# Ledger of designs, part 102: designed miniproteins, single chains, continued (2)

Each design is a single chain, and the fold is of that chain. pLDDT is the mean over its residues in the fold that is shown.

## One batch from the design tools (miniprotein)

Design m7538
Fold by ESMFold2-Fast:
Structure m7538 (fold): chain A 97 residues (1-97)
Amino acid sequence: GMLSEEVAEAIRKLAKAVLENGEDISKAIGLVLAAIGDAWQVALYAEKGDKEGAQKALEGLKRTTERAVELTGSKEVKEAAEELVRAVEEFLKSHGL
């Protein structure tokens, strides 16, 4: 399964917000890559119908996005992070998970 267009767009918005608001570009890039990896794991478990794996991967994504918010202190990053989590939760619902 490919990530939904909504999840891909939410990842792009988070990446932009973190890169524009982070003082440490290397840490910002690391967090964006981690968020992409976490979202990809959610998609992988959803395709397999693994509800427990999908939930653990979603919890991982929430932790990664919380770190991005803490790193930047930015309202824009917080809003983008919340949008990404919601998009991933809706993606899981669309797969009956």
Scores: mean pLDDT 80

Design m7539
Fold by ESMFold2-Fast:
Structure m7539 (fold): chain A 92 residues (1-92)
Amino acid sequence: LTVEDFRRAAALAEGLLRQAEELFREARAAGRVSPELEERFRRVAEELRRLVAELRAELARPEPDLEELLRLAERLDEALLRLAEIVRELLA
């Protein structure tokens, strides 16, 4: 694992979140989003933004802590799995 791998992970997470935001915007316009699903999405989106910001802050250090980067990347992966579940429910 390299510093570039973590930068790509952050960029991918932002891209996936952006796509999910577009899907939710379209579904809201169609009246297809429950209040429960909306709140779950909001929480995961906020968590993803926080994790990406923390990951980028660590990457901006002169000597990034590899253990902290790995820990943040694991949490990011878990949050992305929850995002995927929410998107699957949205599309059902």
Scores: mean pLDDT 87

Design m7540
Fold by ESMFold2-Fast:
Structure m7540 (fold): chain A 67 residues (1-67)
Amino acid sequence: SMEEEKKLEIAKGITRGALHHFLGIPLSAKVKVLGYDDTTIIAEVEYDGKKLIVKIDTVRSELTVLE
């Protein structure tokens, strides 16, 4: 639905901002949101030949690298 598409775009934007802020990853990095809920985003990131999975806590404004 259009509402789900909007939520996904917001989650993707939050992910890009958090990656840049916490890890210095370029805003041009490829981001794929794997899952999200009201408090958490899990995303796959590809940049400069590297791939990682991150967890973002949107309540505490924290980023954790899982892979």
Scores: mean pLDDT 84

Design m7541
Fold by ESMFold2-Fast:
Structure m7541 (fold): chain A 91 residues (1-91)
Amino acid sequence: MEELARKAREMYEMLRELQREGLITKEERDLSLANLSISISAGSDEIFVHPLNEEGRKRLLEKAKELGLKLTILDSVEELRKKNEELVKKL
């Protein structure tokens, strides 16, 4: 649990940094952060995100690999919103 929380904090910082650099939108950041929070609550190492920018995707995949997290990139913010809704219903 503590180790998963540490990994999630590092991913939170990456998402915030990517948004600050303009590599992801505020909506992409907020929905990805929501997914991280849901995953932590569930005790899961599986994270779903959506960055439109290729550099943002690359940096997220590299960070997830470094942390040993399972990262799935969804095709749209709408798909990420729906995934978050599905996961919340199972909590």
Scores: mean pLDDT 81

Design m7542
Fold by ESMFold2-Fast:
Structure m7542 (fold): chain A 95 residues (1-95)
Amino acid sequence: MSLRELLEEAERLLLEALRAANAGDLDTAKQLVRQVREVLEQMLELEEDPEIREMIEKAIETLERALASTDPDEFRRLLLAAASELQEIRKLVEE
């Protein structure tokens, strides 16, 4: 899978996680967040640019904080932060 394909999959999974969280299905949202983290880890294996790697590592850390959260409102805020971080990665990868 290419870096772009992995990014598209991470964005799709994160959108599904946000929808699940907004519906109050935190168990499904957390499973999807774990999948997003796995896709981002695969992106780190393919990416050699230090700036893009640092962005990906930051997104992974945000998702790890979300998974550790016991507050549904904090969980949703962290998923929104991760979505913004993925948009920043998209600009560096596609522009």
Scores: mean pLDDT 86

Design m7543
Fold by ESMFold2-Fast:
Structure m7543 (fold): chain A 57 residues (1-57)
Amino acid sequence: SASEERKRAIEYTAEKLRGIGDGLDEGIRRGRELRKQGASEEEVREAILQGAREGSK
């Protein structure tokens, strides 16, 4: 039914957003370590974005 399809779509979206959030957290952690090692702001930004991409599956 349309109601069940909508529920599944909402659940799928929530799962995907959680994955992206988890990936961002991991990317931020990597970025902090890189910054401590004297990495550029571009390298830190790339680490954060890479985390988000990995989290999106």
Scores: mean pLDDT 82

Design m7544
Fold by ESMFold2-Fast:
Structure m7544 (fold): chain A 61 residues (1-61)
Amino acid sequence: SEADEQAFLAAVASLSDEELEQLKKGRIEYGIKYTTGSKEQVQQRVDEHLNQLLELAKKAA
């Protein structure tokens, strides 16, 4: 859902630059409690929105 996507993006924006880079490299298991879907679905969402997530996180810092 759109609300779940917004919650996901906001949660990613709370990550440190180092954590975000590790997530980008697929080295960190995504442990955000309000992330919707399976681990595989979360990874696919990260891959699809990687640039947007990175820009959002930097904007929030």
Scores: mean pLDDT 56

Design m7545
Fold by ESMFold2-Fast:
Structure m7545 (fold): chain A 72 residues (1-72)
Amino acid sequence: SVEEVIERVEKYVQELSEKFHLSQEVTDKLIESAREITRYLAAQHPDWSDEEIYTLVMGIVHGAIRTEVARR
């Protein structure tokens, strides 16, 4: 389900934020963005599996975190 994908993504963002020492404010914004992206993809691509949606969202989250770390 979309909610299960969101929970998995949120946990993943929390783990990466801890690893890269991101602030809580940045972490919260990433989680909110990941939720929005997940819901958007599920709505636009009803034929995609939860795993396909999760994989793409994880890629986006990785890119966002790498960009945040690089700005430091």
Scores: mean pLDDT 83

Design m7546
Fold by ESMFold2-Fast:
Structure m7546 (fold): chain A 67 residues (1-67)
Amino acid sequence: MTPVEGTLTVISDPTGVAAPGAVLRILAAEQRGDVLLLTVEDAAGRRLTLEIDTVTAANVQGLVDMD
């Protein structure tokens, strides 16, 4: 499964920019060393680039929904 065909569900956002339970669609993923750069889009069409430390992601066992 490729990261570009996945979703991210927002669990918590204290800033209120993304509501808890909101689903962000993954549009693109780029691996750069130990960092994964994800371009995501919300339901309103806003695009965000997220930087994920792959070591941190693996250690937390946090999952993106990648149906």
Scores: mean pLDDT 59

Design m7547
Fold by ESMFold2-Fast:
Structure m7547 (fold): chain A 74 residues (1-74)
Amino acid sequence: SSEEEKLEEKWKQINALISEGIQKFLAGEPLETVLAELRAKLEALGYSEEEIDAVLAMFRELVADTAARRAARA
């Protein structure tokens, strides 16, 4: 359905931005800078405040999970 296509496109777009943010964070960019850039990009794409806050919360959890996995392998 057209609704499924819209959700799929939105999900791919959000995931691409999150992946870019994770790569920047792992390359040594400060977390606050990465979060600010991610917020600005989501705002430019027309996402709502609620959606942006949810994506930023998800990003913080992914950063925490990545750090935990690194600690477990060290």
Scores: mean pLDDT 80

Design m7548
Fold by ESMFold2-Fast:
Structure m7548 (fold): chain A 65 residues (1-65)
Amino acid sequence: SLLDSLPEELQKALREAIKRAKEVSEEAVRNTVKLLKETDLPFGVALTMSGLLDAEEAAALEKEL
């Protein structure tokens, strides 16, 4: 799966982000994985830029992790 290319810690975090998303698109998940693999962006910023979570949802998730 797309998530299998990430470290286990990031796979778990991204699965939690997917559960919290109001609407999940395959494109948003793919873009999040790409950003996490190819850039040095913080996890919450990658979630927000991909559109998987909004900024408030991403900040709340990072605080809980």
Scores: mean pLDDT 79

Design m7549
Fold by ESMFold2-Fast:
Structure m7549 (fold): chain A 65 residues (1-65)
Amino acid sequence: SREAAVERLMERFGLSREQAREAVEIVLEGIREGKGREAAEELMERFGLTPEQANEAGVIVVVLS
């Protein structure tokens, strides 16, 4: 579920609930649009994630949503 992804992103990366919700939407939109690289770049820019953390966030969203 989206909520499971939100909780995991909060625990794993120290994001607020609102930031984690935004991160989930960024990843899901990136998948729908075929823009996974742009989604990863936006996660890094908006939330200060490393490239590895942005990749891990994408996997979390795909597995839990």
Scores: mean pLDDT 86

Design m7550
Fold by ESMFold2-Fast:
Structure m7550 (fold): chain A 80 residues (1-80)
Amino acid sequence: HMSPEELEVEIELTLVIMEVSIAKLAYERGVKIPKEEIDKLIERAQEVLERARSLGLTDYAKQAEEVIKELEELRKKQEE
């Protein structure tokens, strides 16, 4: 049995991971992703991280940390 809060963390983490994958594909194809969009994804990933930590969901917290790192690296690569 999963609580509604745990399920929401899983769903939001999955959605963020999908959007990060799309962003990385866009970057690979030469499409510049607006910094504001990357910053919003980092914010969402940080919210997931804090919720996962508060619920003791260590695996989800670790995945959220990895997603944040990937987004920060992507943001840095797009600096002029």
Scores: mean pLDDT 84

Design m7551
Fold by ESMFold2-Fast:
Structure m7551 (fold): chain A 75 residues (1-75)
Amino acid sequence: PGTMVTITVTGLTPGRRYTLRVYDEEGNLVVEAEGVADEDGVLVVPLGLPSGTYSYEVIDDETGEVVASGTVTVP
């Protein structure tokens, strides 16, 4: 069982596909998800995660470039 959290990424190209990767505190990949940015350039990804601190990166599927990164803390 995990807590539902939402990762929100802004400033993306509308209608473009991105891959979200989420890593735990030890650097292990725990989630990989694909999504499409909305008309405002926003990607919203709901995730079920155990309590902890996670890092994420967002990769442009067309270029392979990391376009955004951040952290999320699950209480």
Scores: mean pLDDT 82

Design m7552
Fold by ESMFold2-Fast:
Structure m7552 (fold): chain A 89 residues (1-89)
Amino acid sequence: MEEKEKRIEVLRQVEEILSDVLDGRISRDEAIERLRELKEKTDDEEVKKILEDAIKSVKGSDRDIVNRLTSYSILRAGLDLEIEFEKRK
């Protein structure tokens, strides 16, 4: 359960970074550096995969970033539902 909550928090941070790139608030290079720093601070392989996929989207087109944001929003909603189901057991 704590692992899922930590993953949701990372997804929120990644979504903020990706949104900032799309809004022109930060450069793609700055976003990649921030995502790499988050990856270096985690020992969770699933979180590392999320961050690596986010880095790949930033290296791509704006469409790739939008698709990744959508995927992460859906994933976060699914994790929230799983946490609620576990709390009811």
Scores: mean pLDDT 80

Design m7553
Fold by ESMFold2-Fast:
Structure m7553 (fold): chain A 100 residues (1-100)
Amino acid sequence: SKNAEEAIKLVEEMKKLAEDYLAGKLSEEEFLKKFKELAEKIIELTPEEYKQKVADLLHEFVNKTLEAARLKEKDPEEAEKKWAEAEKIFEELKKLIEEA
């Protein structure tokens, strides 16, 4: 559907936002503000039956991204692992939206 196509574009924009945050291009405050705006739009475009699951995946994605950022200087290997977990959540989110 058109809504699913638009939601997928926003999810891809969200991943790019997280990558820019992890690269030090955005502060945590700027990242969280922009993330909330994108998450709200994604949820709005999601059918009612899937809104809770999409919201849960978005919450898991942001938490794993924050964990990766916090570990980057202290434990780069664990930071990469947390980012890989966030990328898996991103793929699950895209698949769920495509199936909705």
Scores: mean pLDDT 88

Design m7554
Fold by ESMFold2-Fast:
Structure m7554 (fold): chain A 83 residues (1-83)
Amino acid sequence: MSAQELLDEAVRLAEKGTEEDIRRAIRLVKEAIRLAEEKLPATSYTAAMILLVAAEISLERGDIETAKADVLAAVDIVREALE
């Protein structure tokens, strides 16, 4: 699976909006970042990783809507950096 395919699947899972699907989306975005690591600017990498950590913290607090928003924002940063 390419980084773009992983990001597309992460968006699909995040849009389902369950805790489990958002956790899966976070893992897919991390894998996309890993596959595209050499192409990502350091600033984009750092911003996306901060959002993914924030999403994990929000899930642990039961804030599903904030977690979803943070995952989708991380996807946007990675997509823009790769285009």
Scores: mean pLDDT 86

Design m7555
Fold by ESMFold2-Fast:
Structure m7555 (fold): chain A 61 residues (1-61)
Amino acid sequence: MLLDQAQKLINLAKQLNLPEAAELQAAVEAKDYAAFVKIAEKFGESVDEDPVLLEAQRLAA
């Protein structure tokens, strides 16, 4: 499920002490997947390559 995969990404960001970890968590809780994709792209994540971001983009549409 997207939520489980997104939580793994959020947990990784928290372990790296990234300030955006809280923003990613809030976006998932609000079911604002467009915001989630936008925030994740700041880390150099690619929608074309990341299956979690592709699924989030589909849910945002």
Scores: mean pLDDT 69

Design m7556
Fold by ESMFold2-Fast:
Formats: C-alpha cells, sequence, structure tokens
Structure m7556 (fold): chain A 80 residues (1-80)
C-alpha cells in the first residue's frame, strides 16, 4: 500500500477526469492536483494533493460520476 497505492488511485482518477465533460479551467485544476499527487515525495503530501483533487471534483460531478470515480479508486487501490 502506501505511496504506490495513492499514486495508482491518482492515475485512475486522472484517466476518468480527462474523459469528463467539465469546464476547461476546472478540469485543469483537478488534473494539476492529481499531477502533484503523482509527483509527491511522501504519503502525506500525496494524500493532501489527492484530497484537493477529489474535493474540487465533487463540487462539479453528478452522483453517477462520483460513483464511477469511487469505483475506479477502489479498483486501483486494490490492484496496488
Amino acid sequence: AGLAAIRAVAEALRKEVEKMDLPEEVKNQILKHLDEALQAPDVESAKLHLTKAVNLALKYLTDEEIDRLNLAMEQAAAAS
């Protein structure tokens, strides 16, 4: 688990967010936080950036899109 699992979750979220119909500015902000999570040197920093990406996404997503993100995150974490 640890840093590798968080990075796998961030990668899965990045792929899902890239496919979503979001305003360009919002999409870019979420992707920036996910990229920062992927580049983070430790678990605490990676979690902070991942949390920022998720919290921002939740403000703009439907319940169905949130369910898809949760499923992708669960699958990525389990595979790590």
Scores: mean pLDDT 81

Design m7557
Fold by ESMFold2-Fast:
Structure m7557 (fold): chain A 96 residues (1-96)
Amino acid sequence: SIEEQIKEIIKEFEELREEAEALGNTILAKVIDQLIEVLKKLLEQGKVTEETLELAKEALEAAREGLEAFKRGDILKVIGHVLRVIGIIIELERKL
């Protein structure tokens, strides 16, 4: 189900948040926390759709790319990926 896929994506975000925090990327970790919170609220309210799932998948890819850029020391790419995740959070919050 869509709900089961979103729950799995939330678990992957929780793992990425812990890795980002361990590596010292506090900004990415906090942004991922906000994304997890919005996804959990959407799940609780039964407001998850195919569009919500696609946005969550896009945010997961952006967060992963951001963490990989951080590991390479590519700070400008990190900023770009963080801004992409923030944009997706805003779009998801509009559905609440």
Scores: mean pLDDT 89

Design m7558
Fold by ESMFold2-Fast:
Structure m7558 (fold): chain A 90 residues (1-90)
Amino acid sequence: MAKIRVLVVGPTRVKVIIEASDEEAGQKAALAVVQAAEETGAKGVDSKVLSPNVVEGILEAPDEEAAREFAEKAVEYAKKLGVEAELREE
């Protein structure tokens, strides 16, 4: 199983936390994020492995509208792939 947490942490900055129990679930979660980024122009600026099953990524969008669209699309695409997803603003 996999879970994505999407956090809008700044006007143009979004943090994505992927927790996956297996590689296949993790790949599906990553594909959702990549697709959303390609459609909105958001780019990965940092990534960290927090534990064997948890990866954190930071993405920078070209503007505030693109950051919000990226966050919403990442959650939408994750859910379509059967991945649990939540969106939070902070």
Scores: mean pLDDT 83

Design m7559
Fold by ESMFold2-Fast:
Structure m7559 (fold): chain A 130 residues (1-130)
Amino acid sequence: DALVAEVVAALRSPGSVDERVNRVRAVLIRAGYLPVRNGGFRVPPAVVEALVDLARHDPDPAVRTAALRVLTDIVRSAVEAYPDREEARRLLERIRDAAEHVIATDPDPAVREAARRLLEAAEEALARLA
């Protein structure tokens, strides 16, 4: 999908902090991943991995925080958005593991707080799949 490749490339592109934060915040809307009343955000795995990479490795804490917040929105809708429960579980487990890593390793307390909120959302979503 050319759109998925374009979104991933845009998320990984250089730019000012404000430009990169705005690209991250707009990813769900820009890519047409709008909330569906009963389906939520169904985001391709490549986009989720790009957001996880930003949350873990971006040099700016504002970009890492923005990525964690977008992942939280994805997680909150994952159970309804992904019709395959095993696909949903793998996605949620990957995001949970990323959140746990950020909580343990990120030097910024605001980034760790955003990661704790993501972890809580991922654990709640995983409980609904059990």
Scores: mean pLDDT 81

Design m7560
Fold by ESMFold2-Fast:
Structure m7560 (fold): chain A 122 residues (1-122)
Amino acid sequence: SAAAKAQLDALMTDVDQGLADARDTARKGAARAAAEGADALRPAVALEVGGRLSDIADTFRDGLTSVGATEIGDEAAARMKRVAGNATTEAAASRSTDEMLALLDKGIDEVRKIADEAAASV
């Protein structure tokens, strides 16, 4: 329906904003870690970005449930949370801010791809 399409379009806008905020958090965190020379900041940045990706997964699941696509939403959210967990673990174990940022960007791109594939299935 037109109403369901409008809700899905709004959900994808919210996902895009959340992912942009996650990228900004990663970039600011990487810049701070590099400027301060603080290796301990990388795990903290990775955890914060991973948490934001997990929150996006919950928002996406709830949004798809609201348009009657509960099973698609549940599966997509589970995949997104797995990506977030893997990206957090790998980025936290990174040996440089550049490696951390690349791993977090990869995780963000994978979450977006999952959202696009799931939305196309509604």
Scores: mean pLDDT 90

Design m7561
Fold by ESMFold2-Fast:
Structure m7561 (fold): chain A 70 residues (1-70)
Amino acid sequence: MTFSKEQEEKSNDPELKGIKGVVEFDENNNAVKMTLTFEVTSEETGEKLKEEVKANVSSPNVEVIVKLLE
């Protein structure tokens, strides 16, 4: 079995720091915007696929955001 140093780095990066989440709150501490960014390494091509989800939310839907992160 042979994996190159580049392939090893790609495997470690997504596992260690693949997910980044940011939630923005308004002046009343209500969640109004959520941004999720995560990177996945393709097994066939070895390329990094960057996925990003952005959603505008009204404060009553904070529970839906939390459920999506679980």
Scores: mean pLDDT 50

Design m7562
Fold by ESMFold2-Fast:
Structure m7562 (fold): chain A 74 residues (1-74)
Amino acid sequence: PMPESYTLPLAEIRARIAATRDVPLEEAIPLYEEALAAAQRLLSLAQQTAPQSVIDEVQAVIDEGRAVLAEVLA
């Protein structure tokens, strides 16, 4: 697996999470959930073919997104 195969999808997931901050709260929640679902799919692919450093980076993005969602719901 090439590093570029994970670089663009991961950047797009991060951009989607950032973009949800510009929408109303009630619309932000499902968009965060969709971004996290995409990150989870990327994590599953990374676990099969990518080095541990890529897996760790995808997991960190998921953890960050979940933390933001938890604060939004609190």
Scores: mean pLDDT 74

Design m7563
Fold by ESMFold2-Fast:
Structure m7563 (fold): chain A 64 residues (1-64)
Amino acid sequence: MKVTGIIVAPDDEAAEAKLKEIQAKRPDLEFEAIRAPDLETAAELAARLLFEEGRRTGIAEAEA
């Protein structure tokens, strides 16, 4: 099963740094990281992914 992580970050480098931190805390889960430019977009993506796939969705904010 996959857990979709949505990261609010200005670029991919910041998003990857945050994803690395999250994966270190939960190595038993497969994380898929999606970058969003702001929290509103992240929340919408999280709601859609959770509804469609019935999987856990996490939101993380980098440099905001």
Scores: mean pLDDT 66

Design m7564
Fold by ESMFold2-Fast:
Structure m7564 (fold): chain A 81 residues (1-81)
Amino acid sequence: GPQEPKLLKKYTIRAKFETEEQKEDAIRALQKMGFKVKEVDELGLEVTFIASEEELPKARAVETLLRLMAKEVKVEESLVK
């Protein structure tokens, strides 16, 4: 109902790769999933997005993809309000 508070989470996922080619492959995969990717450095990228509980499978898909391809992955979650 319209009185139910909609809790949104902001996800910031950072990944570090061993090669630039692995990073480029990850960027292409994330772009195909509809995510905007920020390049942090030659081997690092950051993905930031807001997701509701119903969109949690997308957040987990991004994390799983990056954990499979990247050397290091860090996930930060915060409540938007």
Scores: mean pLDDT 78

Design m7565
Fold by ESMFold2-Fast:
Structure m7565 (fold): chain A 100 residues (1-100)
Amino acid sequence: SEELERKKKIVDEAMKRADEIKQTNPEAFEKAVEEIRKKYPGLTPREIRILAAGKIDGNLEFGQEAVEALIELRKEELQRIRGKLTDSEIKYIENRKKAI
């Protein structure tokens, strides 16, 4: 969907920024990664890298937005898998209703 494509672009941009920061300032990047990892142990490595980049370049709001977009993309993927199963389940339910 258009919404999913926008979220993908936000995540792609945030990942590109993280890669650029790691290349230009690797020591500061790794320090920020460790600080965020200790503060938020439940985050994935990708989410930590995005937030670390935002901390270094002063764009914390964009880093937060990108992490939220990444979480939403994961939820949408799960809903899409459920949707494929839903078609099969609907057919199963319809067959059960016909048997009653």
Scores: mean pLDDT 74

Design m7566
Fold by ESMFold2-Fast:
Structure m7566 (fold): chain A 72 residues (1-72)
Amino acid sequence: APPNSLGRALAEAVRAGTPAERAEEAERATDHVVSAGSSGNKALAERQVERLREAGASEEAIRAAEQVADAA
């Protein structure tokens, strides 16, 4: 399971680097990445990383999300 610090870093990067109009969508995708990663469901985590990318999250947020998925 990914460490809590990695999930926090992801949430902060998403909050800082996502357009305000897509913030709710990105926050939901972030929660799903962390949940899937904690459950060891790497495929689901990777799908939610794509949702973050579609929401316009920053490169830093996408890299953090990929780290969570890799730790699944």
Scores: mean pLDDT 78

Design m7567
Fold by ESMFold2-Fast:
Structure m7567 (fold): chain A 89 residues (1-89)
Amino acid sequence: MKSVETLLAVIEELEGPEAGEEARRLLEEELDEEGLKYLDALVAYVEKKTGKPFDAESLRELEELAATASEEERKKLSEEMRAFYEEYK
């Protein structure tokens, strides 16, 4: 789950180490194994699509998507991104 570690490192850089620890706790509590794989695939997909390492701008876009997407939309995105990532990696 290297992409999750990348995400947490970006949060720590922007918000400080306390925010990074809180984010890690929330991810471990809220996301099961499937959710963590979804996050890994999402971060990798964003990096591939933008051609840039995951950064503060990528994090803001991901946060907005996570805040506005419904549970159904998140599942659909997870399936699409997983299929895309597996086929095109």
Scores: mean pLDDT 68

Design m7568
Fold by ESMFold2-Fast:
Structure m7568 (fold): chain A 110 residues (1-110)
Amino acid sequence: SAEQQQAQQQMLKLVEEIEELAEQLAKEEDPEKRKELAEKILELIEKIHELAQKFPPEAKARIEKLLDEISDLIGEIIDARQNGDKKKLEEKMEEFKRQVEELKKEIQEA
């Protein structure tokens, strides 16, 4: 439907914003700025959850699962930055990028 297509386009734009903020988060040295970036990412994830309510239950469930996994990865990226664990940060950023590509695919196929 036109309503679902509009929601899909809005969700994809929010996902792009999440990607940009996550790249900033991975490079940010100030703990307070990292917290602000993480809070902004979580707010965008919440907006995608709201838009997902417009999709059929099966598509909604797949999108919500990926959003939860992405939210967990943001927490792990923050932890890796706080601990100075460069290897874990790189591994979690690559996993994040894979989950985001999967999310984009599920949104487009919904």
Scores: mean pLDDT 88

Design m7569
Fold by ESMFold2-Fast:
Structure m7569 (fold): chain A 87 residues (1-87)
Amino acid sequence: MDDVIDAAADLIRARRAGDTDRINAIIRRITGQPIPADQMRDGITRLMKEGYSTIDAIVITVLMAGGFDRATAVRIVRAARARIAAA
């Protein structure tokens, strides 16, 4: 759990920085392989319609592609944001 929360926090930071290489490396670390672009787009669009920010929608979509359920992914993102705010 702690390692996946750290990975989610790293993904939030990398996305904010626009570091595409780091984003792709973290996605592979979480999921084991690249996520199809259509799967990413559909997941992000759905989550944004539900009121999530673009960054949170991206991270939740990546975690769900990595095998986490929606409720667990949302909890991980919340914990990751708390770690970023505390640092």
Scores: mean pLDDT 82

Design m7570
Fold by ESMFold2-Fast:
Structure m7570 (fold): chain A 73 residues (1-73)
Amino acid sequence: METELKGQEAIGQVVAAAYPQLRAAPPSQRPSIAQQVIQQATQAGVDAGMDEDEARKLAQQMVDTVMARLDDR
């Protein structure tokens, strides 16, 4: 539980740090940047002790949420 919470925080920090880049990017470039952010966030979760599949799933969900907010302007 503690390790999972630290992993979730690490993933959230990476996604939050990438938000200005995603927002500033043209819509055509956002998918490529989003994939890079998912990879970085997944690694941050794994480094914090999360399972890789769970970290990737959470990173994908967080990035998808950010992308949806950018599309809903």
Scores: mean pLDDT 80

Design m7571
Fold by ESMFold2-Fast:
Structure m7571 (fold): chain A 65 residues (1-65)
Amino acid sequence: VQLNKQQSLNYIASYLKLGDLSEENAQKKAEEIFNILDKDGNGTVASVELFSYVTSNLEQLVKSA
């Protein structure tokens, strides 16, 4: 399944908020992660790739924010 930019940002931000980030910081970090995964700039990311990235990097993402 392909997620558009808004769906991807919402998913990432929700996970980051579970790690105690504020809404504003979660949104900023979600944009950074989306840009990393959307290398072609086409505005879509595979859901499996997004979930894998967020899950594997959650601890580092929360601590760096």
Scores: mean pLDDT 73

Design m7572
Fold by ESMFold2-Fast:
Structure m7572 (fold): chain A 91 residues (1-91)
Amino acid sequence: VEVFEEIAKKFEELGEKYDAPIYYELAELYREIARAVREKRFEEAEELLEELKKKVDLIKELTPDSEETKELEELVKKAEEALREAKRAAE
């Protein structure tokens, strides 16, 4: 549970660091993923994660090979791992 809130906060930190409103939208989308996971709506959580990844891909297209893109890729991987672990724990 705390891992999901930590990831959401890191997206907000990227929004502050890069002065980019899109990162606050990613943080809100990730909080929706976290809520779906808490309610055991894993199918919805996976769909929301795919939407998050699409938005991240758009940012990567605008900022290729940047530190910003690297930080985003690390957060996405952490989000994927958190969802996988939550699904495994629910079994």
Scores: mean pLDDT 78

